# Designs tried in a protein design run: designed miniproteins, single chains, continued (3). Part 23

Each design is a single chain, and the fold is of that chain. pLDDT is the mean over its residues in the fold that is shown.

## One batch from the design tools (miniprotein)

Design m8774
Fold by ESMFold2-Fast:
Structure m8774 (fold): chain A 92 residues (1-92)
Amino acid sequence: PPAEVIVDVPSKDPEEAIRKALERLVGPDRKLTILSLEKVEEIDENTYVYRVTVEIDGKTYDLLAEVTFLSETKARVRFTLTEGEDGTPLPS
């Protein structure tokens, strides 16, 4: 199942929203490194889709991130696993 988080951002920046959402999803006690962020599509002025590769505690995950801005400073980010630990929930 996809993981979904709501984050506060300083501006309407989908990459910052993705980074903040990953930080919230994995928590402050885990090592998180974003290896790549690639914009796939801008669906509308508030909705963006990115391909994201991350390393969490030495494990690599390939994700699809859908970013929906609820306001200029608030975003909802939904992550779907596309490669890696298929069928396993993201570490939380």
Scores: mean pLDDT 76

Design m8775
Fold by ESMFold2-Fast:
Structure m8775 (fold): chain A 76 residues (1-76)
Amino acid sequence: LSPEAQRALEGLETAKEDLDELAENPEKYSKEELEKAVERGLGLADQVLEAFPENEEVRRAAEELKEKLEELRETL
């Protein structure tokens, strides 16, 4: 992997961990905070998909993040 692709994967992995924390403790966050977190995550995933469209590993990681974010958004 290029250093850029590796950083993208690490960023997506960190975002998923942050999302899991939000999903497990929704009572600690306001609806606005959760909505902003979802918006930031979706933006990150879209940017990564645009930057690495041919990298299947990065693409799958970004798609998984988007799926989890959409699930969280539906609970708001």
Scores: mean pLDDT 79

Design m8776
Fold by ESMFold2-Fast:
Structure m8776 (fold): chain A 72 residues (1-72)
Amino acid sequence: MAQKELELGKKALEQGKYEEAIEHFQTAANLSTDPRLRAEALRGLAQALEKQGRTKTAQFLRDVADRLERQA
């Protein structure tokens, strides 16, 4: 399920549906305990938030994703 939500988020992001992308990436991150998948979902979430002008929140999420990647 987490992988499906991640792919739906990427598709929504490509279509400019940033609000929908945010929902899918949040769900993917919450459903997975795998640090690598969670990091990828958080990076997607950060990208969608940055597209909406939420740059500070996006940067924070990238920092969290980097920490998760180091654990993997």
Scores: mean pLDDT 83

Design m8777
Fold by ESMFold2-Fast:
Structure m8777 (fold): chain A 81 residues (1-81)
Amino acid sequence: MSTLEKIKEIAEKFKAEGKSMEEFAKEVLKYLGLEWTEDTNARSISMAVLKKLSEESEEFKKEVLKELEELKDTESAEELK
């Protein structure tokens, strides 16, 4: 009964199914009670989720960030620069 646990469960399921970041973020937003708008992108959704979680719990923010980094793997423009 924890938001973090639900996010991890969704992430695990989406990782196994090969779902897009957009679908994953939408499920997370729905669980948090946030609304999806037509102008929203998968990346911006993740940032909105992290912002809400970081306001309530700093530790929770770090856990979510770590999970998201694993999901977006192999996409580091900074490394190439």
Scores: mean pLDDT 62

Design m8778
Fold by ESMFold2-Fast:
Structure m8778 (fold): chain A 86 residues (1-86)
Amino acid sequence: MKEELLKKIDEMLKNGSISEEAAEVLRAALEGAKDEELAKMYEKVSGAKVEKTKEAYEEVKEILDEILENIKELLKEKKEEEKKKK
């Protein structure tokens, strides 16, 4: 999960779709985040502004929203998987 999102960030940086600063902020947001931490990060990041890169804020916001939606879907999938195991 986290590795997939980090790969996406790396690809966007390589393609020039985002700046290095924007990529660093996105990586920091995902760094060390577990399932429960990802849910908390979703609330904080979607509610709080990007701290490290004001000039890249608009780009980061759009990309962050997409990444956060993907994280939200993955968390939802894990909950359903655990319910099935019971």
Scores: mean pLDDT 55

Design m8779
Fold by ESMFold2-Fast:
Structure m8779 (fold): chain A 69 residues (1-69)
Amino acid sequence: MKFSEEEKKYALELLEKEERESLRRFLTTGEPPLSRDELIERVARELAKEFGLSFEDAKEFVEKLVKES
């Protein structure tokens, strides 16, 4: 499936936001930061909701983006 540049931009921005918030929470509260898998699942869930995709398709797309980074 070919994902649009808008979907890709949204996923990348959300990945960066969730990583930053996870790190901030760790530094301020001592809660362990989110794992890579947890970040992927969270971003995939939001991408699926925003663009009307299945969670499975969104997760595969986000995993591909992370591997390409």
Scores: mean pLDDT 77

Design m8780
Fold by ESMFold2-Fast:
Structure m8780 (fold): chain A 70 residues (1-70)
Amino acid sequence: MLTPVEKEIVRAGTERGVELYKQGATIQEAMESAERHAIELARQAGLSESDAETVGFRAAFRAGKEAEKL
């Protein structure tokens, strides 16, 4: 299960990806942006590389799923 900090990082990454999609980015570009942003936030929060990878993947997946619903 994700910690509260990890859940907030996933949310922030997802929101960044979805906003880029609304600005004309592709679903792939939105997912990549969500992943990069979540990983950057995870590293700043002192998460392990494994946990940073996990939140990055989850943010990318959620951004793609939310973009498909738009």
Scores: mean pLDDT 86

Design m8781
Fold by ESMFold2-Fast:
Structure m8781 (fold): chain A 69 residues (1-69)
Amino acid sequence: REAAQQTIIAIANGSEEGEKLLREGGLEETLEKIKELNKDPSKTGELAQLAVEAARALGIAVTGAPPAL
């Protein structure tokens, strides 16, 4: 669970690790949308939801609520 949460946070924060995972997974459209959402601090909730969806698309088992960003 913690590994999945860390991956979601990495994706949401636009980290190098998160960007690499999205690029290698073929989720380039999702990566661009995450970059746009990161420009607007009011979009934290949308960013968290998109990061969870991206993690699921990458085959990561996600259970429970999305993490606080």
Scores: mean pLDDT 73

Design m8782
Fold by ESMFold2-Fast:
Structure m8782 (fold): chain A 93 residues (1-93)
Amino acid sequence: SALDEALDAFAEKVKAAKDGETVEFELPDGTRVKVTLKDGKAADVEIWLSDEAIEEILAEPELPEALKEKIRAERRIDTALLREIIAAIRASM
């Protein structure tokens, strides 16, 4: 999918970036991602969501309503909120 291709391209940028560098990336739906890297991993992240991305996230059954409310209100995901989302999804597996 276009999302899978975008995620693969982002992963390659992350692998190529040096420690402490900020990588900015736009997904096909217009969602923008800004990541500060440390040891080839996301140390800090900021995601500005498109309308399409918000609708897709709000359709996720594993995501708690409180997190969906935050996403709808903010239209943005920071490092703390992303960590909460990942934890909720992992708990559903």
Scores: mean pLDDT 75

Design m8783
Fold by ESMFold2-Fast:
Structure m8783 (fold): chain A 90 residues (1-90)
Amino acid sequence: AEAAFAALREEARRRLAARGIDPSEEQVETVALAAANSAVHPDEAVRTAAEAELLGLGMSPEQARAAAEVALELSREHPELARTVALARM
């Protein structure tokens, strides 16, 4: 579970950097958790929650939206990884 979460955080960091975002560790963790949550919760609920949390962590509205999109993309590209993290944290 911890190794799965570490892998998800590293993919989140890489994708945020590719979008021109220099994320804090807390922002990376939030995106990774949102990706995991997207495996077990509706996409719209996860997107709304992630955007609000990332905005609270100092992202602009545009960055928060882009980061929430990254979370949903990670969940779709790595569904087993996302589900593993989600179930381990329940």
Scores: mean pLDDT 83

Design m8784
Fold by ESMFold2-Fast:
Structure m8784 (fold): chain A 109 residues (1-109)
Amino acid sequence: SSTQQYYTQTTTDITQQTNQYQTELNKLLPLGGKALIELSQDEKKRQEMINEGIDLVTSQSKKMGTDATKDVLDKTGDQTMSVQISDKYSKLGGYKGMVDWFKKADKKI
């Protein structure tokens, strides 16, 4: 059905984007580790940066999930599919938030 095809195409796209962010994170993790070690010399600055990272991850996760819920409902009217796709986009948003945080941390050190 067109609805099943939409689900397959959408979840394939999310998987591809997730793989792209995971690849980027693998490149950033060694750099982010050095940044966190440098920040460890100032525990307050380290904690503030970690809290900022948690906020970025959470905010991006929530936003991408909410946006996906609306988009799926607008396109399909399927509430069950909306929840399933929203959950996948929330996880993708978490990966995006982590990438954005590591890039920001690296620039501050």
Scores: mean pLDDT 82

Design m8785
Fold by ESMFold2-Fast:
Structure m8785 (fold): chain A 88 residues (1-88)
Amino acid sequence: MSPLLIEIEHTDDFEEQQRLLDNLRRAIRDWVEAARRGDRLAQLLLDDTIRDVEILIKKVKEQIEKEPTPQLLELLKQLQELLEILRS
């Protein structure tokens, strides 16, 4: 799993988590555009990020089943939105 996704998973500060998610969203958008232009490294980064995001979604869903918090629900929503971008 990427260092950024590990940091997103383990941050307890909502504002910091949002900042990290925004950074990841911008990176994903850049990689999607580069991959569309034939950048093979960007495509590999997207494929790796899809796997990492799917793993984090599973972990977050398990945490929500034990103790739902507004921060976890917002994290799940944003990770699902990122996954849709990654698969487009």
Scores: mean pLDDT 84

Design m8786
Fold by ESMFold2-Fast:
Structure m8786 (fold): chain A 68 residues (1-68)
Amino acid sequence: MEERVLATNIAVGSALRLVGLLLDGATPEQLRAEYEETLKILDSFPPEIAEEAKAFLERVLDRLLAQL
């Protein structure tokens, strides 16, 4: 459960950073760059854990991009 908690914390932290970037007027490209950087970190986790965290973060990114 340690890896799952850590992956979740990373995904949540990234989601908060994406919200901050959106509030600062970031472009879709800047939001995707932050998202992709977090995916690289999540790729170090077991696939089952990484997939869940990535799905959450992708859902957040999609909703934020809908605001731009």
Scores: mean pLDDT 81

Design m8787
Fold by ESMFold2-Fast:
Structure m8787 (fold): chain A 65 residues (1-65)
Amino acid sequence: SVTKLSALLILAVGLSVEGHFAEIRFEGDEIHISLRTVDEATRREVERIRELAEEAGLKVTFTEL
């Protein structure tokens, strides 16, 4: 749903503001999010968002730079 996509985008922006570089790339039905060095707490939030995106029928890939 659009709401779940909006939540994911807001989280990605939040990670950028906290000093983590985030690059978002859209490729068809796939969303690629690249993060600079993440800690364990950030990884847990990333996993939660991945589950929400999968529930929305989207493929989301998180990559560490």
Scores: mean pLDDT 64

Design m8788
Fold by ESMFold2-Fast:
Structure m8788 (fold): chain A 94 residues (1-94)
Amino acid sequence: LDSQYNQLVDQISQTTDILDRLRLGLQTNRLLLQQGRNDTAARGARLISIALRNLGTPRSLIAADYADRAADYASRGDSDSAIDYLDRGISSLS
């Protein structure tokens, strides 16, 4: 699980596309939820949502709404719902 996290962090550092970086960030938060790190994932998803809203494109705004919902569910300890919303956000950026 830690090696998967490190691989995602490396992929983020290698990409120059902001949407690709934010998508990889959502994938990283999904992995954190799978590890039971709900508080860390909630904070990460919230920060990604803010970054997506600041881009102001229709696609990024849709992804931001999914990231916000994921953060809300993660903060409540509902990892399954949080993962579902992260998966929707990741798909919207693909």
Scores: mean pLDDT 83

Design m8789
Fold by ESMFold2-Fast:
Structure m8789 (fold): chain A 76 residues (1-76)
Amino acid sequence: SGIEDAFTVPQKMIEEAKKLAKEGKLDEAIAVLDKAIAYLDSVIDVASRVAPPFFLDKLQAMKKEAEALKKEIEEL
């Protein structure tokens, strides 16, 4: 399924990045976040055409979370 997998996949990536960052694996955490952001960008492009506004807003919020976490790690 498209919409539910769109939330689950990047959520797992963000959680893995948080775990990696806590372990001091900052480069690996950034790499996972880059993959999450790229995935969310591709899904947002598709979702903007077919998904209800609620789903698009949630996807954009997840992208902002991933970008914010990446920035925090880069500032360490």
Scores: mean pLDDT 82

Design m8790
Fold by ESMFold2-Fast:
Structure m8790 (fold): chain A 80 residues (1-80)
Amino acid sequence: MKEELKKAAKHVSEAIRAVLNGDRDAALRHVEQAIEEFSKAGVEEAVKHLREAYEAIRAGDFVAARKHLMEALEIILKKM
């Protein structure tokens, strides 16, 4: 549980960095890994925001993607 949340936080942070750098492929990979770790931890609320971030990245809406990634990160911080 704690290890999955730490891994998820790392991947969300890397996804935010990738979005800020315009690296779509890296952002998508890190979001997918964050979804996997949050799903293992049972944090469905964070998974919802990450799926919305994934679709925003695919659509090229990096502003919406960043907002959804930040929402997922805030959920993690409240549980740690």
Scores: mean pLDDT 83

Design m8791
Fold by ESMFold2-Fast:
Structure m8791 (fold): chain A 70 residues (1-70)
Amino acid sequence: APRLTRAMLSRLLRRYGLSQRQLARALGAEDASTPAVLAALERYSRRFGPERDGVATLELLERVAAGISS
């Protein structure tokens, strides 16, 4: 299972110029709170297996950032 911290999430959002709400929407999270976003991101990466979850997460963040920048 992916192991994400609040600090890691904050750094990723800053790197990609994303708000937590935008990521929550892209993941289909229950709300934009940190626990809901982390749970949705874990559920997302679980579909790709533990070995691929980091790559899948980065690809998602890049796609969301590109969609927002358009």
Scores: mean pLDDT 67

Design m8792
Fold by ESMFold2-Fast:
Structure m8792 (fold): chain A 77 residues (1-77)
Amino acid sequence: MLTPEQQELLARVREIVERASQLNLPDGLRDRVFELARRALEAIRKAQQSTDPDEQQKYLEEARKAIEEMERLIEEA
């Protein structure tokens, strides 16, 4: 089961992807946002599968960084 933190990050990815799909973004920017979304989702999955608290925190931080970059790119569009 997803933790509340993992659920929050997953919801943020979904919201950003939905916004990106509704915006007429340049192809390069759109591709970058979707690549970051894929990385964030992979990191969340790895955090969910990890039994090591340090590894979970590492993957959650990777997901947050990807999400923050996605949000920055959309705000600049």
Scores: mean pLDDT 82

Design m8793
Fold by ESMFold2-Fast:
Structure m8793 (fold): chain A 70 residues (1-70)
Amino acid sequence: MKKKEINEILMEAADLIEDPARGVGVVLRALADIEEGRYDAAVETVREALEAEGKAEEGEELAKRLREAL
């Protein structure tokens, strides 16, 4: 796992979410899934959160980067 890259990707995802409380929730959920070895769940959490924000293209790019960093 590339921990620094994972943190940077999750911070970028949170910054793209309009509600800061929702952004924090997405980061915490993804980190919990990563700690439990649920890498696919963490990647999907990022993708789905950004799709809900109307940023599906950015979500797909960040999800791909996260999968490569795991």
Scores: mean pLDDT 84

Design m8794
Fold by ESMFold2-Fast:
Structure m8794 (fold): chain A 58 residues (1-58)
Amino acid sequence: SMEKENAQKAIAAKEAGDREAAKEALQKLTGVGPVVAEKLVAAPLENMKAALDSIVAT
């Protein structure tokens, strides 16, 4: 799905250190605005992955 693809793009961008690309991908997820995207990208990768799994499952 598009949500899974955008979540995977966000994870890949964060792993690469591209914070801006990660935030752009996060904001394409339903219900994720700029504030939530900033909080997610600032979190440890493990925490971001867990949060994204919850978001795309809903």
Scores: mean pLDDT 80

Design m8795
Fold by ESMFold2-Fast:
Structure m8795 (fold): chain A 55 residues (1-55)
Amino acid sequence: DPETPPATPEQVERAEKLAKELGIKIGEVDWEKLPQDVVDFTIELLERALELKKK
């Protein structure tokens, strides 16, 4: 989507927190350059992975 807005600081923070909970190092990823849809999808994937890790 050519006009998809960039990720919000809140979305970036949530993605980083979820990745940290999973033990994934994301320090080299520039989340702010990603569109909101991509970061939102990434958050869903991380939440699913966290749910699976609880099992």
Scores: mean pLDDT 73

Design m8796
Fold by ESMFold2-Fast:
Structure m8796 (fold): chain A 60 residues (1-60)
Amino acid sequence: GKERQFSAEQTRDRQALLRAVNELLEKYSSEEVGEIVQQLRAQGKSLREIAEALRKLAEQ
């Protein structure tokens, strides 16, 4: 394993992201959701910030 300094915060952020992706997939296609995630990642957004953005989109 390469996860020598894996924190509980990283685990929570990953779980929050997966939950937000699942919620957004109910309204958008998997391709569109994947593109949004990649764009936010390219902008230097953290997993938590990406999850928040996806949740906002799911509520619209």
Scores: mean pLDDT 75

Design m8797
Fold by ESMFold2-Fast:
Structure m8797 (fold): chain A 100 residues (1-100)
Amino acid sequence: AEKYAKEARKYEELAKEYAEKGDAEKAAEAAEKAGKAAVKGAKEDPGSEESIEAGRYAVRAGGYADEAAEKQGDIESSLRAGSAATAGGMALGSSLAAKR
């Protein structure tokens, strides 16, 4: 789980940087990678603090990417960012449910 939390955080930071630079496509790609890391973390170690953190990072990454895509009118990148945020949110929800 720790490995995937670190990976999700790295891609959340990259999504934010690309969003600030106005690169919606790269921001969406980073968000997708954060989402995949969160899903893997939740599957490997459900209910751990690390899997919960990975899910939170993935949701934030998707948010940054979607904001950049909206500013550019990039519908495809916006849909990709939304899918990444949804994957992160589901991973987060699953991990929180497993913790209780």
Scores: mean pLDDT 82

Design m8798
Fold by ESMFold2-Fast:
Structure m8798 (fold): chain A 55 residues (1-55)
Amino acid sequence: SLMEELRREAERTLAWFEQMLKDAKHPNADEYVELMRGLLEIRLREAEREAAALA
């Protein structure tokens, strides 16, 4: 489903973002990763709610 594809893409994006920050030795990398995870979860939940309303 589209939602499964979006979730997998979000997971890959988060993994890339985490690796990029760690490779750059960014201060507070873990905090930024957690923030990004939270934002992605909110967006996915809104997209799922919207998709369910249209079904």
Scores: mean pLDDT 82

Design m8799
Fold by ESMFold2-Fast:
Structure m8799 (fold): chain A 88 residues (1-88)
Amino acid sequence: SLEEARRKFEEALRAAKAGNYEEARKKVLEGIRLLEKSEDKEEAIELLEEAADEFAELANASTDLEEEVSLSMMIISLAAAITALKNE
């Protein structure tokens, strides 16, 4: 569901802010998986774009290369999911 996917992205963002990038990535991938099977593709794309923006803001505020790389990888995963949903 969209609510469950939103919760996964919120958990991912919280984990990333705590420096738990492995957990953050796992939660991002779980959220993406939920949205790939969504009946509401337009809302799913909007939620993925919101998540990507939140991680981009965190990456832009980062002064640590390891953190920036980890966050960028999650943004790329979200962008790939958006592209897949738009192209079917």
Scores: mean pLDDT 85

Design m8800
Fold by ESMFold2-Fast:
Structure m8800 (fold): chain A 81 residues (1-81)
Amino acid sequence: LEEERKRFRDRAAQILLDNAEKYIEMAKEAIQNGDLEKARKYIEKARVYAKGLEMLGYTDAAERIRKEVEELEKKVQELEA
């Protein structure tokens, strides 16, 4: 039971991480294209997935995604200034 639950959580965490990374990549592309509204939307999606990772106990992965989100938020703010 515990090992099966661990495998299920690991698979769920991988899906959340893959989605977070995908939205980070999409946000970077939106920034390159000057679409700051789209970039903000994708940044917010990545943040939601990071929260999911944290709730599943994958704190290190969540922190890594949050740092990337913070960097992208700073870039968007610089471009809006």
Scores: mean pLDDT 84

Design m8801
Fold by ESMFold2-Fast:
Structure m8801 (fold): chain A 62 residues (1-62)
Amino acid sequence: MKEKLKKALRSGLRAMGLSDEEVEEVMDIYDRTYQKAVEEGKENASLIATRAAMEKAAELLK
């Protein structure tokens, strides 16, 4: 599930017009946020990380 979600996120980010470098920047935010949420015992780590990644993508598209 995690690997499939990350592939889907990369594809979606590219489709939105982000460069490969910007996509990796957003994916770095996803990975860091996910890791922190897991370490803090949060059950919704994937959802929290996805929201953070989408917020970063929105900033890069402005």
Scores: mean pLDDT 79

Design m8802
Fold by ESMFold2-Fast:
Structure m8802 (fold): chain A 60 residues (1-60)
Amino acid sequence: TVQQKLQQAEQLRQQSEELRQKAADMIADPSSSPQEVTQLMQQADDNEAQSEKLLAEALA
């Protein structure tokens, strides 16, 4: 349903923000793996893209 897509889109957006914050915290930590930071940023970008697609579908 439209409501389910809107809720899922919002959840993915929030998860993307959380992943970006986690990546920022890891960048500040000298023991963190640069590879893991890159993977978190990629996941955040993917979640944001999926959120936008769901919003477009819900509003169509």
Scores: mean pLDDT 84

Design m8803
Fold by ESMFold2-Fast:
Structure m8803 (fold): chain A 59 residues (1-59)
Amino acid sequence: MDTAIKVNEVAARFARELNRGARTPEESAAISALVIGPVRKGVEEEDVKVAEEALEELR
């Protein structure tokens, strides 16, 4: 419950940052997979941390 909400927030922020940044298609796809994957498969605390780290790296 809390984890799912947190992942949704990270995914939303990542989508916005991705759209704003001049990322390569390959880089964008790789980082997107790290964020979107947990949302689709039912999130865990560890998956949230991975998504947050991916978003932090993207900035």
Scores: mean pLDDT 60

Design m8804
Fold by ESMFold2-Fast:
Structure m8804 (fold): chain A 69 residues (1-69)
Amino acid sequence: SWMDTIQKIMGDVHNQGQKAIQSDPSKSGQYGDTMQDFMDTVVKSMSMPPDQAIKTVQDSKDQAIKKFS
């Protein structure tokens, strides 16, 4: 289901964010803010049609992953 797809993307972002915090704890605030921005996008996506929700969450994941590097 589309909800399963979103849950998988959320898990990927959470895992990468946690690894980023573990590798550089001094940036934990910045990485936490990045994860929060991603979660805010997920919440907003819940009011969208499924295809648009998946695309919006996937685009937000790509932006979050770039910030964890």
Scores: mean pLDDT 85

Design m8805
Fold by ESMFold2-Fast:
Structure m8805 (fold): chain A 77 residues (1-77)
Amino acid sequence: MKETVEMTRAAVLMAAMDFTIDILKNPNATDERKQQAKETLLKMMDELQELKKKMPEISEDVDKKIKEAQQVLKKLE
């Protein structure tokens, strides 16, 4: 049975990732803040991938968000 709660949790996590990505894109963010945000984003991506394994129905949304996060991280190197 699909877990509606899991879908809601995934959506909330993706929103949190979006907020973290926004911090990484902020030109006023310090280097220290960006390093912390990168670490947080990587942990969120890992959690989201675990959620995807449990709910294939959200796979498309999860993959899109992870791809966006990876692209942002690559641009910051």
Scores: mean pLDDT 78

Design m8806
Fold by ESMFold2-Fast:
Structure m8806 (fold): chain A 85 residues (1-85)
Amino acid sequence: MEKIAEENEKALRRALQTLREAGLLVRSGEIVLQPDGSAEIEAELRIFGKVRRVLLTVSMEDGEMVAELRDEESGLVGYIYVKEY
């Protein structure tokens, strides 16, 4: 269980770094690890010239790591599949 939590946290940190390098990340909160090993963070992203509050969640789904992007203002949901090789 601990190893899965560490991998999900690393995947979330990689996603945040990618968003920062793309110039999309305005700010982020702290990573929260859930009892099931999933990792989540609240962030503010610049999307289409507007700052949006989003929840990024990384969890295992059907053996793959899935990052869910949820915009709290518009209810928009996006999915990013994190593939490790």
Scores: mean pLDDT 68

Design m8807
Fold by ESMFold2-Fast:
Structure m8807 (fold): chain A 71 residues (1-71)
Amino acid sequence: SLEELLAELEALRETLSGEAREIADRAIQALKAGDAETAERYLALLATLDPEAGARMGRIAHEALRLRGLV
């Protein structure tokens, strides 16, 4: 469900700190707002700073966007 995917993203965010966590927070907020373009932008930035976290969040985020019909 969307709720479970958002909870997984929030749990992953809690494992991050500093700039990576701030970028992750912005990506999650964009996802909650249905702003796919902004979410993709912050996910790309996260992947540059933290490739593993970016890849994990990207997979979950794309599933959330798919469930909302935004991709």
Scores: mean pLDDT 84

Design m8808
Fold by ESMFold2-Fast:
Structure m8808 (fold): chain A 55 residues (1-55)
Amino acid sequence: MRKEKLERMRKTVENGVAERRRQRGDTTPPSAEERAQYEKAIEHSLEVEEEREKR
């Protein structure tokens, strides 16, 4: 279940970033370094949410 949430959040973030860049007229996808930072933030956020769900 955790992995499913991680994948969902990852896709949501990538889609959101792409949409925001498109709205600015910049269709360049995120760099590998930026994606690595997103991965770190997403994983940390999921850890916090998972702890809350255990209650």
Scores: mean pLDDT 70

Design m8809
Fold by ESMFold2-Fast:
Structure m8809 (fold): chain A 94 residues (1-94)
Amino acid sequence: MLRVLLRFRPGVRVRDARTGEVVDLSDRWYELTEDPSSELFAVPGSDVEVTSVGIVEIREENGKYFLGYARDFEDPSRSEELKKELQELYKPKP
């Protein structure tokens, strides 16, 4: 399954397409799914494109995560930082 994770920069505010509310999502990763209970901005079947958002696509197969793509629309150098943070997020905890 292809998973889309969003990481927002500090101070970037995103509008929830379902509710219309503006939220600050700067301190954590959010998984974009169609389950409204698991996401702050539940947008079924849609890709969220915002110029100040780092987007990472992960392909999950047989319990393993494969980093497919990471992008920072404001600064390409931030993509490498986002990749490293994502790898740490998916490391087994001791």
Scores: mean pLDDT 46

Design m8810
Fold by ESMFold2-Fast:
Structure m8810 (fold): chain A 74 residues (1-74)
Amino acid sequence: TELLIELTDEAVELAEQGLSAAEIVERLRARHPDLSAEQRTLLEVLVAEIEEMRRAGVPMEEIRRRVHAMIRKL
């Protein structure tokens, strides 16, 4: 749970820098090589959700809040 929150914060920052979902996933996997297959799959889902909200014009602070809430339900 803690690790997923950290990954989310990094993903939001990379999305703000203009990286694609695929680039964000690759970079986070490189930074966190010990991720399990389940954690890697969840990371892809979270990054896709962040990209969708960003495209919809949701402010980054609100995106971070929503994704943190989603992780806390896991």
Scores: mean pLDDT 78

